# Designed miniproteins, single chains, continued (3): the designs that were tried, part 19

Each design is a single chain, and the fold is of that chain. pLDDT is the mean over its residues in the fold that is shown.

## One batch from the design tools (miniprotein)

Design m8635
Fold by ESMFold2-Fast:
Formats: structure tokens, sequence, C-alpha cells
Structure m8635 (fold): chain A 98 residues (1-98)
């Protein structure tokens, strides 16, 4: 998953305008945040949440690669929402452990 995601981000960045570049940078940063939170939680459930979120992001980015510019923006924004949802779920698990 990680290698596939990295390759997709790299290809999308090559053709991105400045606004799309900012969205792609935000996606990359949020992926790193989610992976860090999942590692910190150190549970199978947290790892599963992170994997599902990354699979969703990959799907959105693959669709964005084939889309027109307007639809591409919507798909990049959708990828950000997927990562935000995943982060909230991992944070909820961490709160339950307290």
Amino acid sequence: LRERLRALLERLKERADPEQQELLDEIERKVEELEELARRADTEEARRIAELALEGVIGALEAAERADPETQRELLESAIRILEAGKREVERLLEELR
C-alpha cells in the first residue's frame, strides 16, 4: 500500500497546479500523521483503521488521475476527509485506553 500510494502522489504532483499541489501535500502530511498515531496506539485495530483509510485514499487518487480537473479536486478533498475520519477513529481508540 505505502509504495503504491507514494507512486500515485508522485505522478499526480508532476501534473499538479499550485492549488492541487497544496492538497497533495496535505494528503501526504495527513497520511504520515495517521501512520504515526496507529504506531503509537500499537493495536491491531488501529493498524486496521489506518490500512482501510490508506486503501480509500489510494482509490480516490487513482480516480483523480483519470478525472477532469474539477472532479480531481473533489477526489483530492475526499481523500483528505477519509484521512481525517481515520485519525478521529484512532484518537477515539486511544481515549478508550485511558
Scores: mean pLDDT 82

Design m8636
Fold by ESMFold2-Fast:
Structure m8636 (fold): chain A 87 residues (1-87)
Amino acid sequence: LEEETKKLTEEINKIVSDAKKQILEEKDPEKIKEITKEASKKIKELGKKLVDLYRGLRMFDKAKEEEEKTEKLIKELEEFTEKKIKE
């Protein structure tokens, strides 16, 4: 279970990292928006799995923390995208 939560967290972090790299390398604003949308969807899906895992363990405080962290990561990615498009 600790191994499962670690794997999900690592996957989320990799998606964020890969998306930021793709955004920096892409010049088309439309494609940049698509990368952000796809990454945000995947982050939300994996984050929900993490939240559900902690809720199953009755670790409700941890579930709430992971939900908030997921929302923050998506917001940070959206801000990164907006900054790149404004270049």
Scores: mean pLDDT 83

Design m8637
Fold by ESMFold2-Fast:
Structure m8637 (fold): chain A 92 residues (1-92)
Amino acid sequence: SMAERAPVLIPRLVAGLRDPDPAVREAAALAIGDLIEEHPEVVKPYLEQIVPPLLRATRDPDPRVAMAAGYALSVIKVKHPELFAELEAKYS
């Protein structure tokens, strides 16, 4: 199940946000957004480790990476608005 995969998958996606290849960083941000859209409750415990690197990725020099990170953050804001506001205030 996704709940069983999340402890391994999420750290890999977060690491992908720092990849030297901008295509990998874009794919990681999009995958995080899609994972939150499909499984918001499974991903909720991992938001503190996801939101800070996504906030940094919105300032990525590649505009496609910045846009993908913005998409992922917008999904988090819709699915977990209160926790998102707390983490954005703490880490922005």
Scores: mean pLDDT 89

Design m8638
Fold by ESMFold2-Fast:
Structure m8638 (fold): chain A 65 residues (1-65)
Amino acid sequence: APVTASELAVARAEAARAIAEYNAGQISDPATAARGLRNAADLLEAAGLTDEAAALYQKADEIEQ
C-alpha cells in the first residue's frame, strides 16, 4: 500500500526526536529507539526516499550498539 503523507510526517517527527535524544545522551531504551528508526526508514524506503531511509538505518544500528 502507498505510504500516506500523515504516516511519513509522524515517522519523520518520531525519528527526529529519537535522534535528538540520542545526541543529548538521553536515550533510556536504545532497542526501542532503534526499532522506531527502522520503522521510519522502512516507510521512507517504501516512499522511494532511499538515501533518507539509509541514514535512519545507519543511525538505528549506531544507537543499538
Scores: mean pLDDT 82

Design m8639
Fold by ESMFold2-Fast:
Structure m8639 (fold): chain A 64 residues (1-64)
Amino acid sequence: SARAEEAMRELAAALAEFARTGDVAPLRAVEERYGFRFSPYGPTKFEATSPEGEPIVAYLNEHL
């Protein structure tokens, strides 16, 4: 969906910023806006934190 594609673009930008600066705040803002959590060291990299985040998480797990 357009919203899931938007979430993926914003996640990519936030991860690039985190890699460049160590600032996790943009990543946390994306998580809050789209209703998911990113845990790169966990058994599941993406978890929905709201019902609205469930299709976003499905999209991210398919494409990343």
Scores: mean pLDDT 83

Design m8640
Fold by ESMFold2-Fast:
Structure m8640 (fold): chain A 84 residues (1-84)
Amino acid sequence: SAGDALGAAFEAMRKAIAEGKTFDEVVETLVEQLRAAGFEITEIKKEERGDKVVYTITVKLPADVERPAGLEDELTLELEFPKP
């Protein structure tokens, strides 16, 4: 399911953080997992905001996947990382 794919992608991202990868590499891990699950990445935006780095990722669900009620065709994910 789309929810299972998102969960797996976030878990891979958490492991990348634990391994000391850069924030760019962590986001790349998330994006790679989502693409492997059939999601289309339509936008990736990176901004520095005060004491944090914020990534905004827009993804489109696979066309022929049955979606849970209330889940839109397009999702926006916002990830916040603390600056060192």
Scores: mean pLDDT 75

Design m8641
Fold by ESMFold2-Fast:
Structure m8641 (fold): chain A 65 residues (1-65)
Amino acid sequence: GEISKLMLENSKTPLSSYKVGDLVELVDGRKGVIVGIDGNMLAVEIDGEVSWVRVSEIKKNLGPV
């Protein structure tokens, strides 16, 4: 349907678009900088602490810091 096409455009996050040094927003509302990438897992530094998160837990890529 028409509505499904609009939702798909808003959810278009290519995995290959993530880079070390990018600022990302997590689904829990936290923001952090990517410091490592391992397949579908990202090491994100939030307030000086590194956490491993799945790409599916990333709400938005805000681009390079």
Scores: mean pLDDT 70

Design m8642
Fold by ESMFold2-Fast:
Structure m8642 (fold): chain A 68 residues (1-68)
Amino acid sequence: SDAAKSAAAGAAAGAAGDSAAAITGMYEFRLVSPNEEAAEYGYLGAKAGAAGDSAAAKTYAQRGRDAA
C-alpha cells in the first residue's frame, strides 16, 4: 500500500541516520491510519529512526518489506 511504502521509506531513512525524513514518514503513516502488517512495521521503523535508533529502524524496515 502507499501507506506501507511511505512508512517503509521513513524507516529506511531512520536506518541511514536521517531523523527528519523518518519523522516525515511517521507523520504520513498517521494521516492514513492503515491496519496492515507492512505499514505497522514501517511505522515502528520510522518511529525508531525519529528517536535516533538506526539499528531498530533498519530491522523494522526489513520486516515491513518482508510483510509487503
Scores: mean pLDDT 67

Design m8643
Fold by ESMFold2-Fast:
Structure m8643 (fold): chain A 105 residues (1-105)
Amino acid sequence: SELVAQLRELAARFRAKAAAEDNPLVAAAYLAAAELAEALAELLENPSEEALERAKKAAREYAEKLFEARVALNPDAPQEEIDRAREIQPVLIQEFEDYLEKLQK
């Protein structure tokens, strides 16, 4: 699958970005993005309950690390804005998990 190859290439690019990144929170977000891309590639190539659970976990970890990286890059962001982002994050994660489950049916 072209999509599987593209996801694996994307994962390699994110790992390279993480290795070059000086900010550890931003580096962690790149590593989480790489794991999500690899988990999605595996889910598409070899569908299984284990691959689905890996993809769900990777999606949650990526969302969390991305939020932490955003806060680190925007230290002047108001706490109220940060709190609102934290409230919506579980909703977006659930929507994505529901989407992944539909891909398995």
Scores: mean pLDDT 78

Design m8644
Fold by ESMFold2-Fast:
Structure m8644 (fold): chain A 73 residues (1-73)
Amino acid sequence: SKEELIIQIETALKDKGLLSEEERKALREALRRASMSQLEALYNEVVPLLSKSKITEEDKKKARELVLKFIAE
């Protein structure tokens, strides 16, 4: 479901220090407005980067850039 995808994306980003409080708020609003296809695209790009046993600084940077692009659209 849309709600399950939103929870999974937010959970993957939780406690990794990638987003400010204002950016987290903007993301939540963007996720609620997004289509199912937009959520699936973000999920498929971001979650694998943040689900690794060892998350690199490059993985965090890419995840942040993808999220900020999503918010801006």
Scores: mean pLDDT 83

Design m8645
Fold by ESMFold2-Fast:
Structure m8645 (fold): chain A 89 residues (1-89)
Amino acid sequence: KEEELREKLLKLAKEWLKKTGATKIEPLAEEAVELVLESSKLSESERRRRLGQFARDFAKKLKDESQEVIDEFGKLVEKLVRLVDEELA
C-alpha cells in the first residue's frame, strides 16, 4: 500500500513539474515525496514542524531560482500533502 502511494506521488510530482515547466527542480520532487510520506505518520503538530523545516531547507537550495519556480514548488508540496491525507483517510 505505501509503495503504491509513493509511486502515485512520484508520478504526480513529475507530471505536475513537467506541466508547470519547473523541470529543473525534478530531483527535489523525490525528496518532497519521501518527506510528505514520512511526515504523514506523525502527529499534525510534528508534521507541520517537519514541513516547515523542509520549506526553509528548500528555499535555501532554490535561492538562485526565480520566485515563480519557488512558488510552484510550494504548490507541489501542498498537493502532495493533500493527496496523502485523502488516500490515508
Scores: mean pLDDT 72

Design m8646
Fold by ESMFold2-Fast:
Structure m8646 (fold): chain A 102 residues (1-102)
Amino acid sequence: DVAAVEAEVARLKEKLENEKLSPLELRRLKGEVSERLHDALVAAAAGDRASLAVARLYLELLKVLNKEIEKNDPNYTEKDKKTDEQTLADLEARLAALEAAA
């Protein structure tokens, strides 16, 4: 249900904006969002058009989470930042290719 995912992502973005989550909570949420994004990309590649919208929503949430981790986690390194930027670029390219093929 794309509408339910959209509502959940909007709620999580508002929570990230208004509440200070711990680095541990941010990293757990990033792990969960990354898994859901991967599942949505796999489903989209199999022809589920609704999963394209779901993948886009989770990718945008992942971008917000990476910025919040960089800002709030003192253990976040420059190497972690480069790895996250490369991961986001690879995911954006994968999603854009699937969106263009749909």
Scores: mean pLDDT 86

Design m8647
Fold by ESMFold2-Fast:
Structure m8647 (fold): chain A 79 residues (1-79)
Amino acid sequence: APPGLGVLQQAITLKAGETVTIEGKNGKLEISAPEDATVLVDENGRVTVFSGTVTVTAIKGDQKKTVTLRAGESALLEL
């Protein structure tokens, strides 16, 4: 198997103004970057920011939670 196929963590690089949507086991995550950012999303839907600032919105049915994370911060948004 190619290297890294056993890693359940997804590294994502976002440019200013980008939004990425991730469908996870805990519902939908929308990650929006007002500036260039690099984040890691694990298998549990925890978002960790390595650089920049992001707004993370977790959506499950009609429920949503939003958090703003800066470099060095992480959150698991439970609904």
Scores: mean pLDDT 75

Design m8648
Fold by ESMFold2-Fast:
Structure m8648 (fold): chain A 64 residues (1-64)
Amino acid sequence: MELHAFTDGSGEGLENMVRAAQEAIETKAPLVLEGKGEGGKLAVAGAETLRSFGVEAEAHPLAE
């Protein structure tokens, strides 16, 4: 089952991403990071970072 987290680049969105990433590492579940605008760039960077730690992570930047 996949974990999903959304960020719009706000502090709350970033906090949600961090919590989802921590849960994905603990459960070894695939994680999908979704973001809009600046949040899209954060989602891409976050997914690449998590993959470097062996976590299945994917970024889905949303259209503005």
Scores: mean pLDDT 74

Design m8649
Fold by ESMFold2-Fast:
Structure m8649 (fold): chain A 84 residues (1-84)
Amino acid sequence: MLLRSAVVGADGRARITGPDGTVHDLTAHVPDAKPGELVTAPVDPETGEVDVSRIEVHSNMTPEEVARLVGETLRALGDLLEEE
């Protein structure tokens, strides 16, 4: 299982991208989520299926914290592949 994350948009929609690039709309599973909140869900890397029973909403992170974590993750992957 691969953990994926997304920020709830200004339109109130929660969408995550799977490892194969498939976009999953989770809005119906997080009806109380507010714009700007971080949503995480485990995704099967082989099937691309989202485990909707394990969706988490994180209301304690700022957009800057989310951007920093995403940036650090991408940088770590880039370092592994000799990309900056």
Scores: mean pLDDT 66

Design m8650
Fold by ESMFold2-Fast:
Structure m8650 (fold): chain A 81 residues (1-81)
Amino acid sequence: KWEETYEIAKENAKRAAEDKEKSIEEVKKTYEAFGEATGDKEIEKERAEGLIKQIEESENAGEIAREANERLAAAAEANLS
């Protein structure tokens, strides 16, 4: 469930590379979904805040968001393996 959400967020982050604000929103959605699935909303919120700051400071905001979403998806897959 949340793995599929991360895959969708990853695709959306790539498209939002031209729109930094959209990339930030997708990152927030991704971490919120993960936090709800795992029950650790506080931890995932802290992670999202750090990444959002990086996105705001980077010309390659979409790349940063994409890489973060890929790491989250990979971690999810590894935990299920």
Scores: mean pLDDT 64

Design m8651
Fold by ESMFold2-Fast:
Structure m8651 (fold): chain A 99 residues (1-99)
Amino acid sequence: MEKKLQELLEKIKNAKTPEQVVKQLQEILQLLKENPLTEESAKLALESIDIAVEKFPQNQQVLKQAKEVAMEILEKTENKKIINESIGFLLRIIGRELD
């Protein structure tokens, strides 16, 4: 799973459109749903949503998919650092949606 998440992270870094980022985030979400969450897979997914939101901070579909990824991590993790990072991302995304 970590190798596939790393490949999706790289695709997000190189994405030119919000539609490309949304597709990669949907694949990340599916991988997180189908596989046990590890600290490494959570970190790769959180890095992916951070870069996605940085690239397209006003795109509603990117914000929606990033929120769903952060929520999936939060529901599956017992790691306090990952919980805090996921909550931080959710608050940042909600803040952008309210602007």
Scores: mean pLDDT 83

Design m8652
Fold by ESMFold2-Fast:
Structure m8652 (fold): chain A 85 residues (1-85)
Amino acid sequence: SELKALREEILRRAEEVKRRAKANIEQSTDPLIIAVMRSVLDLVESIIRNLKENPDMSMRSLETLRAFVEGAEWQVDHAEAAIEA
């Protein structure tokens, strides 16, 4: 139950980061922002793949993936702020 809830949270957040990173790429002309957003896309696509391929992933592994998603969210937030400025 707790593991399922955490998996669903991580998957939802990773899919949202993927959507936002793609939007940032389309809206930005800054090559650094585009490069960072492409790296974020590669990371979250890897997280989504790992979640789908490993249904019995441990709590520790899921917490690690959540931490990576939190880092990706931070990068997306800062890119959005820079684009809006």
Scores: mean pLDDT 89

Design m8653
Fold by ESMFold2-Fast:
Structure m8653 (fold): chain A 96 residues (1-96)
Amino acid sequence: MARERVKRIAEALGVEVDEKTLELLSKIYEIGEKDGRIDLAETAVQAVLEHGVDPEELLKLFENKDYAKAFELIAQAFGPGTAEAYRRMAEALKKE
């Protein structure tokens, strides 16, 4: 279940997660898994837990299937240089 996977990610990161955040992240993970975006969903959970990304904003983007904005928000949380590197890699993959 999505909830158990989110708990395992938090445990691996050594982060304590409150019930509200756990519920929001579980919904994000479930949506990502159903849409075949599991890597993005796992990175979204990490961005919230380690980098303070707003889980409510991410959930809204996942519910709207706006994965491009979700990806940008996540990448920016890891740092501006990381965001640019991720955008460049995503663009390169589209050409293959």
Scores: mean pLDDT 75

Design m8654
Fold by ESMFold2-Fast:
Structure m8654 (fold): chain A 92 residues (1-92)
Amino acid sequence: GVVVGVLGVEVSGNTVSHRVLVLADPGETGVARGVLVDAETGQVLAESPPVTVRGERREITLTVQVGGRTVEGRAFLGPDDVTVSSLSVQSP
């Protein structure tokens, strides 16, 4: 199988970092994407290209400079962009 999840959304000063784990079992293939959004407006602040994983573990890291907003990191699995995990944090 393929697992996708948010490892963390971290704030350091005005920088927000969003980390997504993608794990495919040996012989399995999956496509995943990470997205960082403004939680109030839904505006996309940063997103990864689609990442194909084949029997391996990969991390996607997105960083953005933001201030004064709540941000939500999302993780998507498959060609239909099914949301499988999210986590929100307040930025300064």
Scores: mean pLDDT 79

Design m8655
Fold by ESMFold2-Fast:
Structure m8655 (fold): chain A 74 residues (1-74)
Amino acid sequence: QVTDSEIAEALVEYDGIQCGYCTPGQVVSLSALLKEKGPTFSDDEVEAALHACLCGSYPSIVAAFKALAAKYSQ
């Protein structure tokens, strides 16, 4: 139900794309986290999934992904 395109769009909407270089990796990592944990993941789990990409946009990415998780749980 949540697609990589929806994750990418949410990152753009919440200004999570400060470092475009890491964005594809972040989309893949967050997609994997959703598949592994579903909508019950924490902020810390999102940050852990993004350890390889220190773009500094973690709060925006967390906010975007929480919005997607809420949509996914419906």
Scores: mean pLDDT 59

Design m8656
Fold by ESMFold2-Fast:
Structure m8656 (fold): chain A 82 residues (1-82)
Amino acid sequence: SMKEEVEKLLEETLKYVKEVTDDERLIKKVEEAGKRLLEKEVSPSAARQFAAALKTAVDIAKNTGDVEAAIEFIDSVVEALE
């Protein structure tokens, strides 16, 4: 089902995040963002774009050391869902 495809995509995204960072606040923020996406009925294509944005946010934290910038980016991505 479309929901199962989105759930698997989010699980794969969270696995990537946990491989890149041990920051519990950032990990929790990604988990919460994924939960918000699942509460919205979205296409798999939209879900892939959202997952890519979450990975980009985590890469910002990895490349810059700026976890706050990554969290702000995730908040912007979640806000764009509304």
Scores: mean pLDDT 83

Design m8657
Fold by ESMFold2-Fast:
Structure m8657 (fold): chain A 83 residues (1-83)
Amino acid sequence: DVAREVARAYLYGELIEDEELRQRIEEAFSGKTEEEVARAVAEALGWSEEELARFLAAGADPSPEARAERERMLEEMRARLEA
């Protein structure tokens, strides 16, 4: 499932050692806008558009407060993925 692998790489920053899987992830992003990629990730994770928007805004903000909010959202999404 490319969408779930993209979501995992995007959220956790994991280094994908499987070359075929890495290529599939790159192809999934290729030719797509940032909005299309973000929407696909949100759909795979079960995020609302508001949750995705908050996460992206926190990721773009270099402040310590934004970093803390991003980590909180990541922990919440890990819980959802495990459920």
Scores: mean pLDDT 61

Design m8658
Fold by ESMFold2-Fast:
Structure m8658 (fold): chain A 69 residues (1-69)
Amino acid sequence: IEEIVKELEEKLKKVPGVSEEEIKEIARYFREKNFEKVERLAVRLVTEKDLVEAAELIGEAIKKIKEAE
């Protein structure tokens, strides 16, 4: 899990428009396994900032973590 979260943080830092605060919040929810809040954040990134690439990266990370459980 920690490796998947770290990789996601590095990828999100390279996406223009994603803030450091948003990245930290996403990482926190992943570590808490609060996928509902992660999905809500991903939807907000798309609807408010048009950050589809960030939402796709988040979705891929959710899939990897769920499959590893």
Scores: mean pLDDT 77

Design m8659
Fold by ESMFold2-Fast:
Structure m8659 (fold): chain A 98 residues (1-98)
Amino acid sequence: APTVTQSPKSLTVKEGETATITCTVTGDHPARLTITKTSLLTGEVSTSGPLVLAPGGSVTVKIPNATLSDTAVYTCTATDLATGAVSTSEPATVTVVP
């Protein structure tokens, strides 16, 4: 299975700032990456992607002009395109403060 890492694991930003999280996929094969956002305020789940990445590829998730509703948990899921093996990153928490 590919290894998926997310950085940073915890991020606090002020309203109006840009929050940035990077997902990196490490493995010997191209992978399909999806990013899942779970709102901590509403419980709404949204998924972005899929994106096909070469081995060692990364995706940057940007949250421009952050609002309190952008307080959420993010996870990255990679599917190895050669083996079909699936790996999910540890969750990263973005907290937006006034």
Scores: mean pLDDT 78

Design m8660
Fold by ESMFold2-Fast:
Structure m8660 (fold): chain A 74 residues (1-74)
Amino acid sequence: SQQKIEQFKQQLKKIGEEFVKIAKEKGVKVGEEEGSRKVADLLAQAKGVLSPEDYQQIRKEAIKSLNKAMEEAS
């Protein structure tokens, strides 16, 4: 479902924003640890409920979101 894909994308965006906030307040390492854990949990959920094709889309968005958050935190 396109709606589920959009929900996972919105959750990834929130995780990325929280990563940047934590990195600025507590340091990049703490933000990276929290962000990576939340992304891993979200991807595990997505793999269980999405088709393989939709899961790969969310996985690519997760990589983009983390890269953007790392760049904004630096």
Scores: mean pLDDT 81

Design m8661
Fold by ESMFold2-Fast:
Structure m8661 (fold): chain A 100 residues (1-100)
Amino acid sequence: SLPLQPFKPPELAKKVIKKYTDKDVITLREFEEILGAILEDLQPVVHPEDPRLVKLPKDAPEEIREFIKKYTDKEYLTESEILNLAIDYFKKEGELVEVP
């Protein structure tokens, strides 16, 4: 049931997702869908020697850059690592909303 449980997004996530949703409360599933859209819009820079590894473009939103820097000092990450960091952050720092 965790993917369908409503959360109040943490502050950094709220700033990033406001372009994609007007909702104050979203499910983990909705957050994952928004993350897919963010990665598509972001157009990460592919590593020249390993196409699985990407880095943030220079014009990436500062909120996304600050978020990644908080959890890793790696220049290049897999898209799966980026998604997992964002999902873990959302679950850890987001507030679960009681459903009546």
Scores: mean pLDDT 79

Design m8662
Fold by ESMFold2-Fast:
Structure m8662 (fold): chain A 111 residues (1-111)
Amino acid sequence: SLEELLEKYRKELVEAALALPREEQLPALLEALRYVHREALKYAPEEKIAEVIGLTLDAIGALIELEIAKTEEERREAIRRAVEAIVDLVSLLPEDKREPVLERALAILRA
């Protein structure tokens, strides 16, 4: 199901981001967001453009929280929120685009 696919990639993307050195977490997540945002603008249906904007802003907010985080728990929570917004952006894509885009986002975090 869609929910099972999205939950799988939320877990894998969070794990991949947390495995990165602290200094690499923000730039890697930002690269993944830039990629997913571009795919969403290209392939999301026109009636979903407002949702693309909202989820992109949610992801940016989480990345700002990651940059200013003072504790390990604040950093982990910011990463979880950024990943959630990124995965939700992918849910707006046509069915045939979802898994390839999620795999590419995961590859960006694992590079």
Scores: mean pLDDT 90

Design m8663
Fold by ESMFold2-Fast:
Structure m8663 (fold): chain A 109 residues (1-109)
Amino acid sequence: SSLQKQRRLGIFVIAGLTTVIMYLYVKKRTADAATQAKLDDFIDKLNELASKLQDAINNNDIQAMLQTLEETKKTLKDFANYFKDIDPNLSKIYENQAKLISEVIEQLK
């Protein structure tokens, strides 16, 4: 059904965000104190967005899913821009995840 496809796409995005969060925890282990604090802020924001997306999926609220995905895409692009000169590999991970979310948004419309 269309609803099952939409739920699967949302779950797929949550899995992608979980992978990014795991990478941030690995990065944190070798970072200085100031970078660790910034990474914690980013981890908290991504966990907040994943929680909002899960709630939208559980409520079958497609409008809330789309709004949360657009916010997530913008957040990941902002993080990619922040890390562009600091950690180009991490920046690329955020850019790739934002592109994936753009594709999911188009499939949900």
Scores: mean pLDDT 83

Design m8664
Fold by ESMFold2-Fast:
Structure m8664 (fold): chain A 101 residues (1-101)
Amino acid sequence: MGVVQLKPGDSVTVTVTNTGTGGPVTLTARLQRKNPETGEWTTVASRRLTVAPGESVTAVFTVPEDLPAGEYRVELTDVRVPPGSTAVVRVNGDELLTLSN
C-alpha cells in the first residue's frame, strides 16, 4: 500500500475481509510516519486484527495532534492466512490488496 500525505487529525481506515472458509486471518496493521530528515519509518500506532471467515474488521488510525503533517503509510505484518482463507485489504476504500494461501 502506498504512501499518503496526512496532517494531524486525519484518519486512515483499514478494512480486512476474509472471503474464505478455512479459518481466521490474523495480521498486524501499523501506521508509520516517515522522518523527512532521515527517511526512516517509525510506527505511530498498531492494531492486531483477527477476521473470521465471511467477516470484515475495520481499524481506524488517527494522526495525533502532536505529530507533524507529512508522509505516512500502512504496513501489514505478522500476516497469517490459513489454507482456504483469503484476506482482502482495503485502505481508505480506494485500494485492494488480496492475500491468499
Scores: mean pLDDT 79

Design m8665
Fold by ESMFold2-Fast:
Structure m8665 (fold): chain A 87 residues (1-87)
Amino acid sequence: MAELVVRGRFRDAASAGEGAAAMVEAISRVPGVLSVEATVSPDGRTVTVRARFEDLESAREAGRAAEEAIRRVPGVESVEVEVRPAA
């Protein structure tokens, strides 16, 4: 099993909402996805998406898809992607 964490920071809450939706959609389309959870910070400007996968290759593919999707959202300021083995 593997875990993907994507954190995006946005100019405003509307951009963050679009980013969250785009990341969840992109990740959910990858084969081998087991779960996807999105959390928005109290200020509405930072989105953290956590997803679990059957294998590391699926998690890496999902990370690339999410990064591509989020970079198309106006107002994205930063993106961080982390892929790791999950217990």
Scores: mean pLDDT 84

Design m8666
Fold by ESMFold2-Fast:
Structure m8666 (fold): chain A 85 residues (1-85)
Amino acid sequence: MSAQLVEQMQQLQAQIAANKDDPAIIAQLNAQRRQLIDEGVDLGMQLIQEGVDNLIKFNEETKDLPDEEKKKLYEERLAEIKAAA
């Protein structure tokens, strides 16, 4: 289980690296990473993976939006993920 969690966290870190030129997205991805760590395995492996997949989709859909708009939408998505945990 811990190995799968590490793999999923590495996937999230890869998304952070892929969006290194977008500080707002990086900040939100780091916030999600800390939330996953804080809530630990209680969040569930499937939910973590779904969160990463949703972030990838979100980044593709919002890459042309202003940073403030991206941050707002990402915060909404992150709140939905947390509520589902």
Scores: mean pLDDT 64

Design m8667
Fold by ESMFold2-Fast:
Structure m8667 (fold): chain A 80 residues (1-80)
Amino acid sequence: MAEEVSEEELEEALARFREAAAADPEAARDAAKMAGMAWLEAPSPVVRRVLEALAELLGVSVEEVLEWGREAKAELEAAA
C-alpha cells in the first residue's frame, strides 16, 4: 500500500510530541516550520495530519504554519 508510516506510529509520535511541546513551545514551533516545509515539498495525508496537530498545539491555523514553511523554503532556495 502507499502508506509507509503506520497510524499507530504517527499517534505515538504525536502523543510524545504533545508532552514535549507543553514543556517547550519553541521546539513545537520549530517542528511546525519543518512540517510546513515538508508539505510544500511533497503533500501527503500523513503530513497534513501532522500540520493540523501542530497548529492546534500552538494555537495557530494550518495556513499560518504553511506560511512559516514557505519562508523557510524561500531561505533555502536563496542559499543555493
Scores: mean pLDDT 72

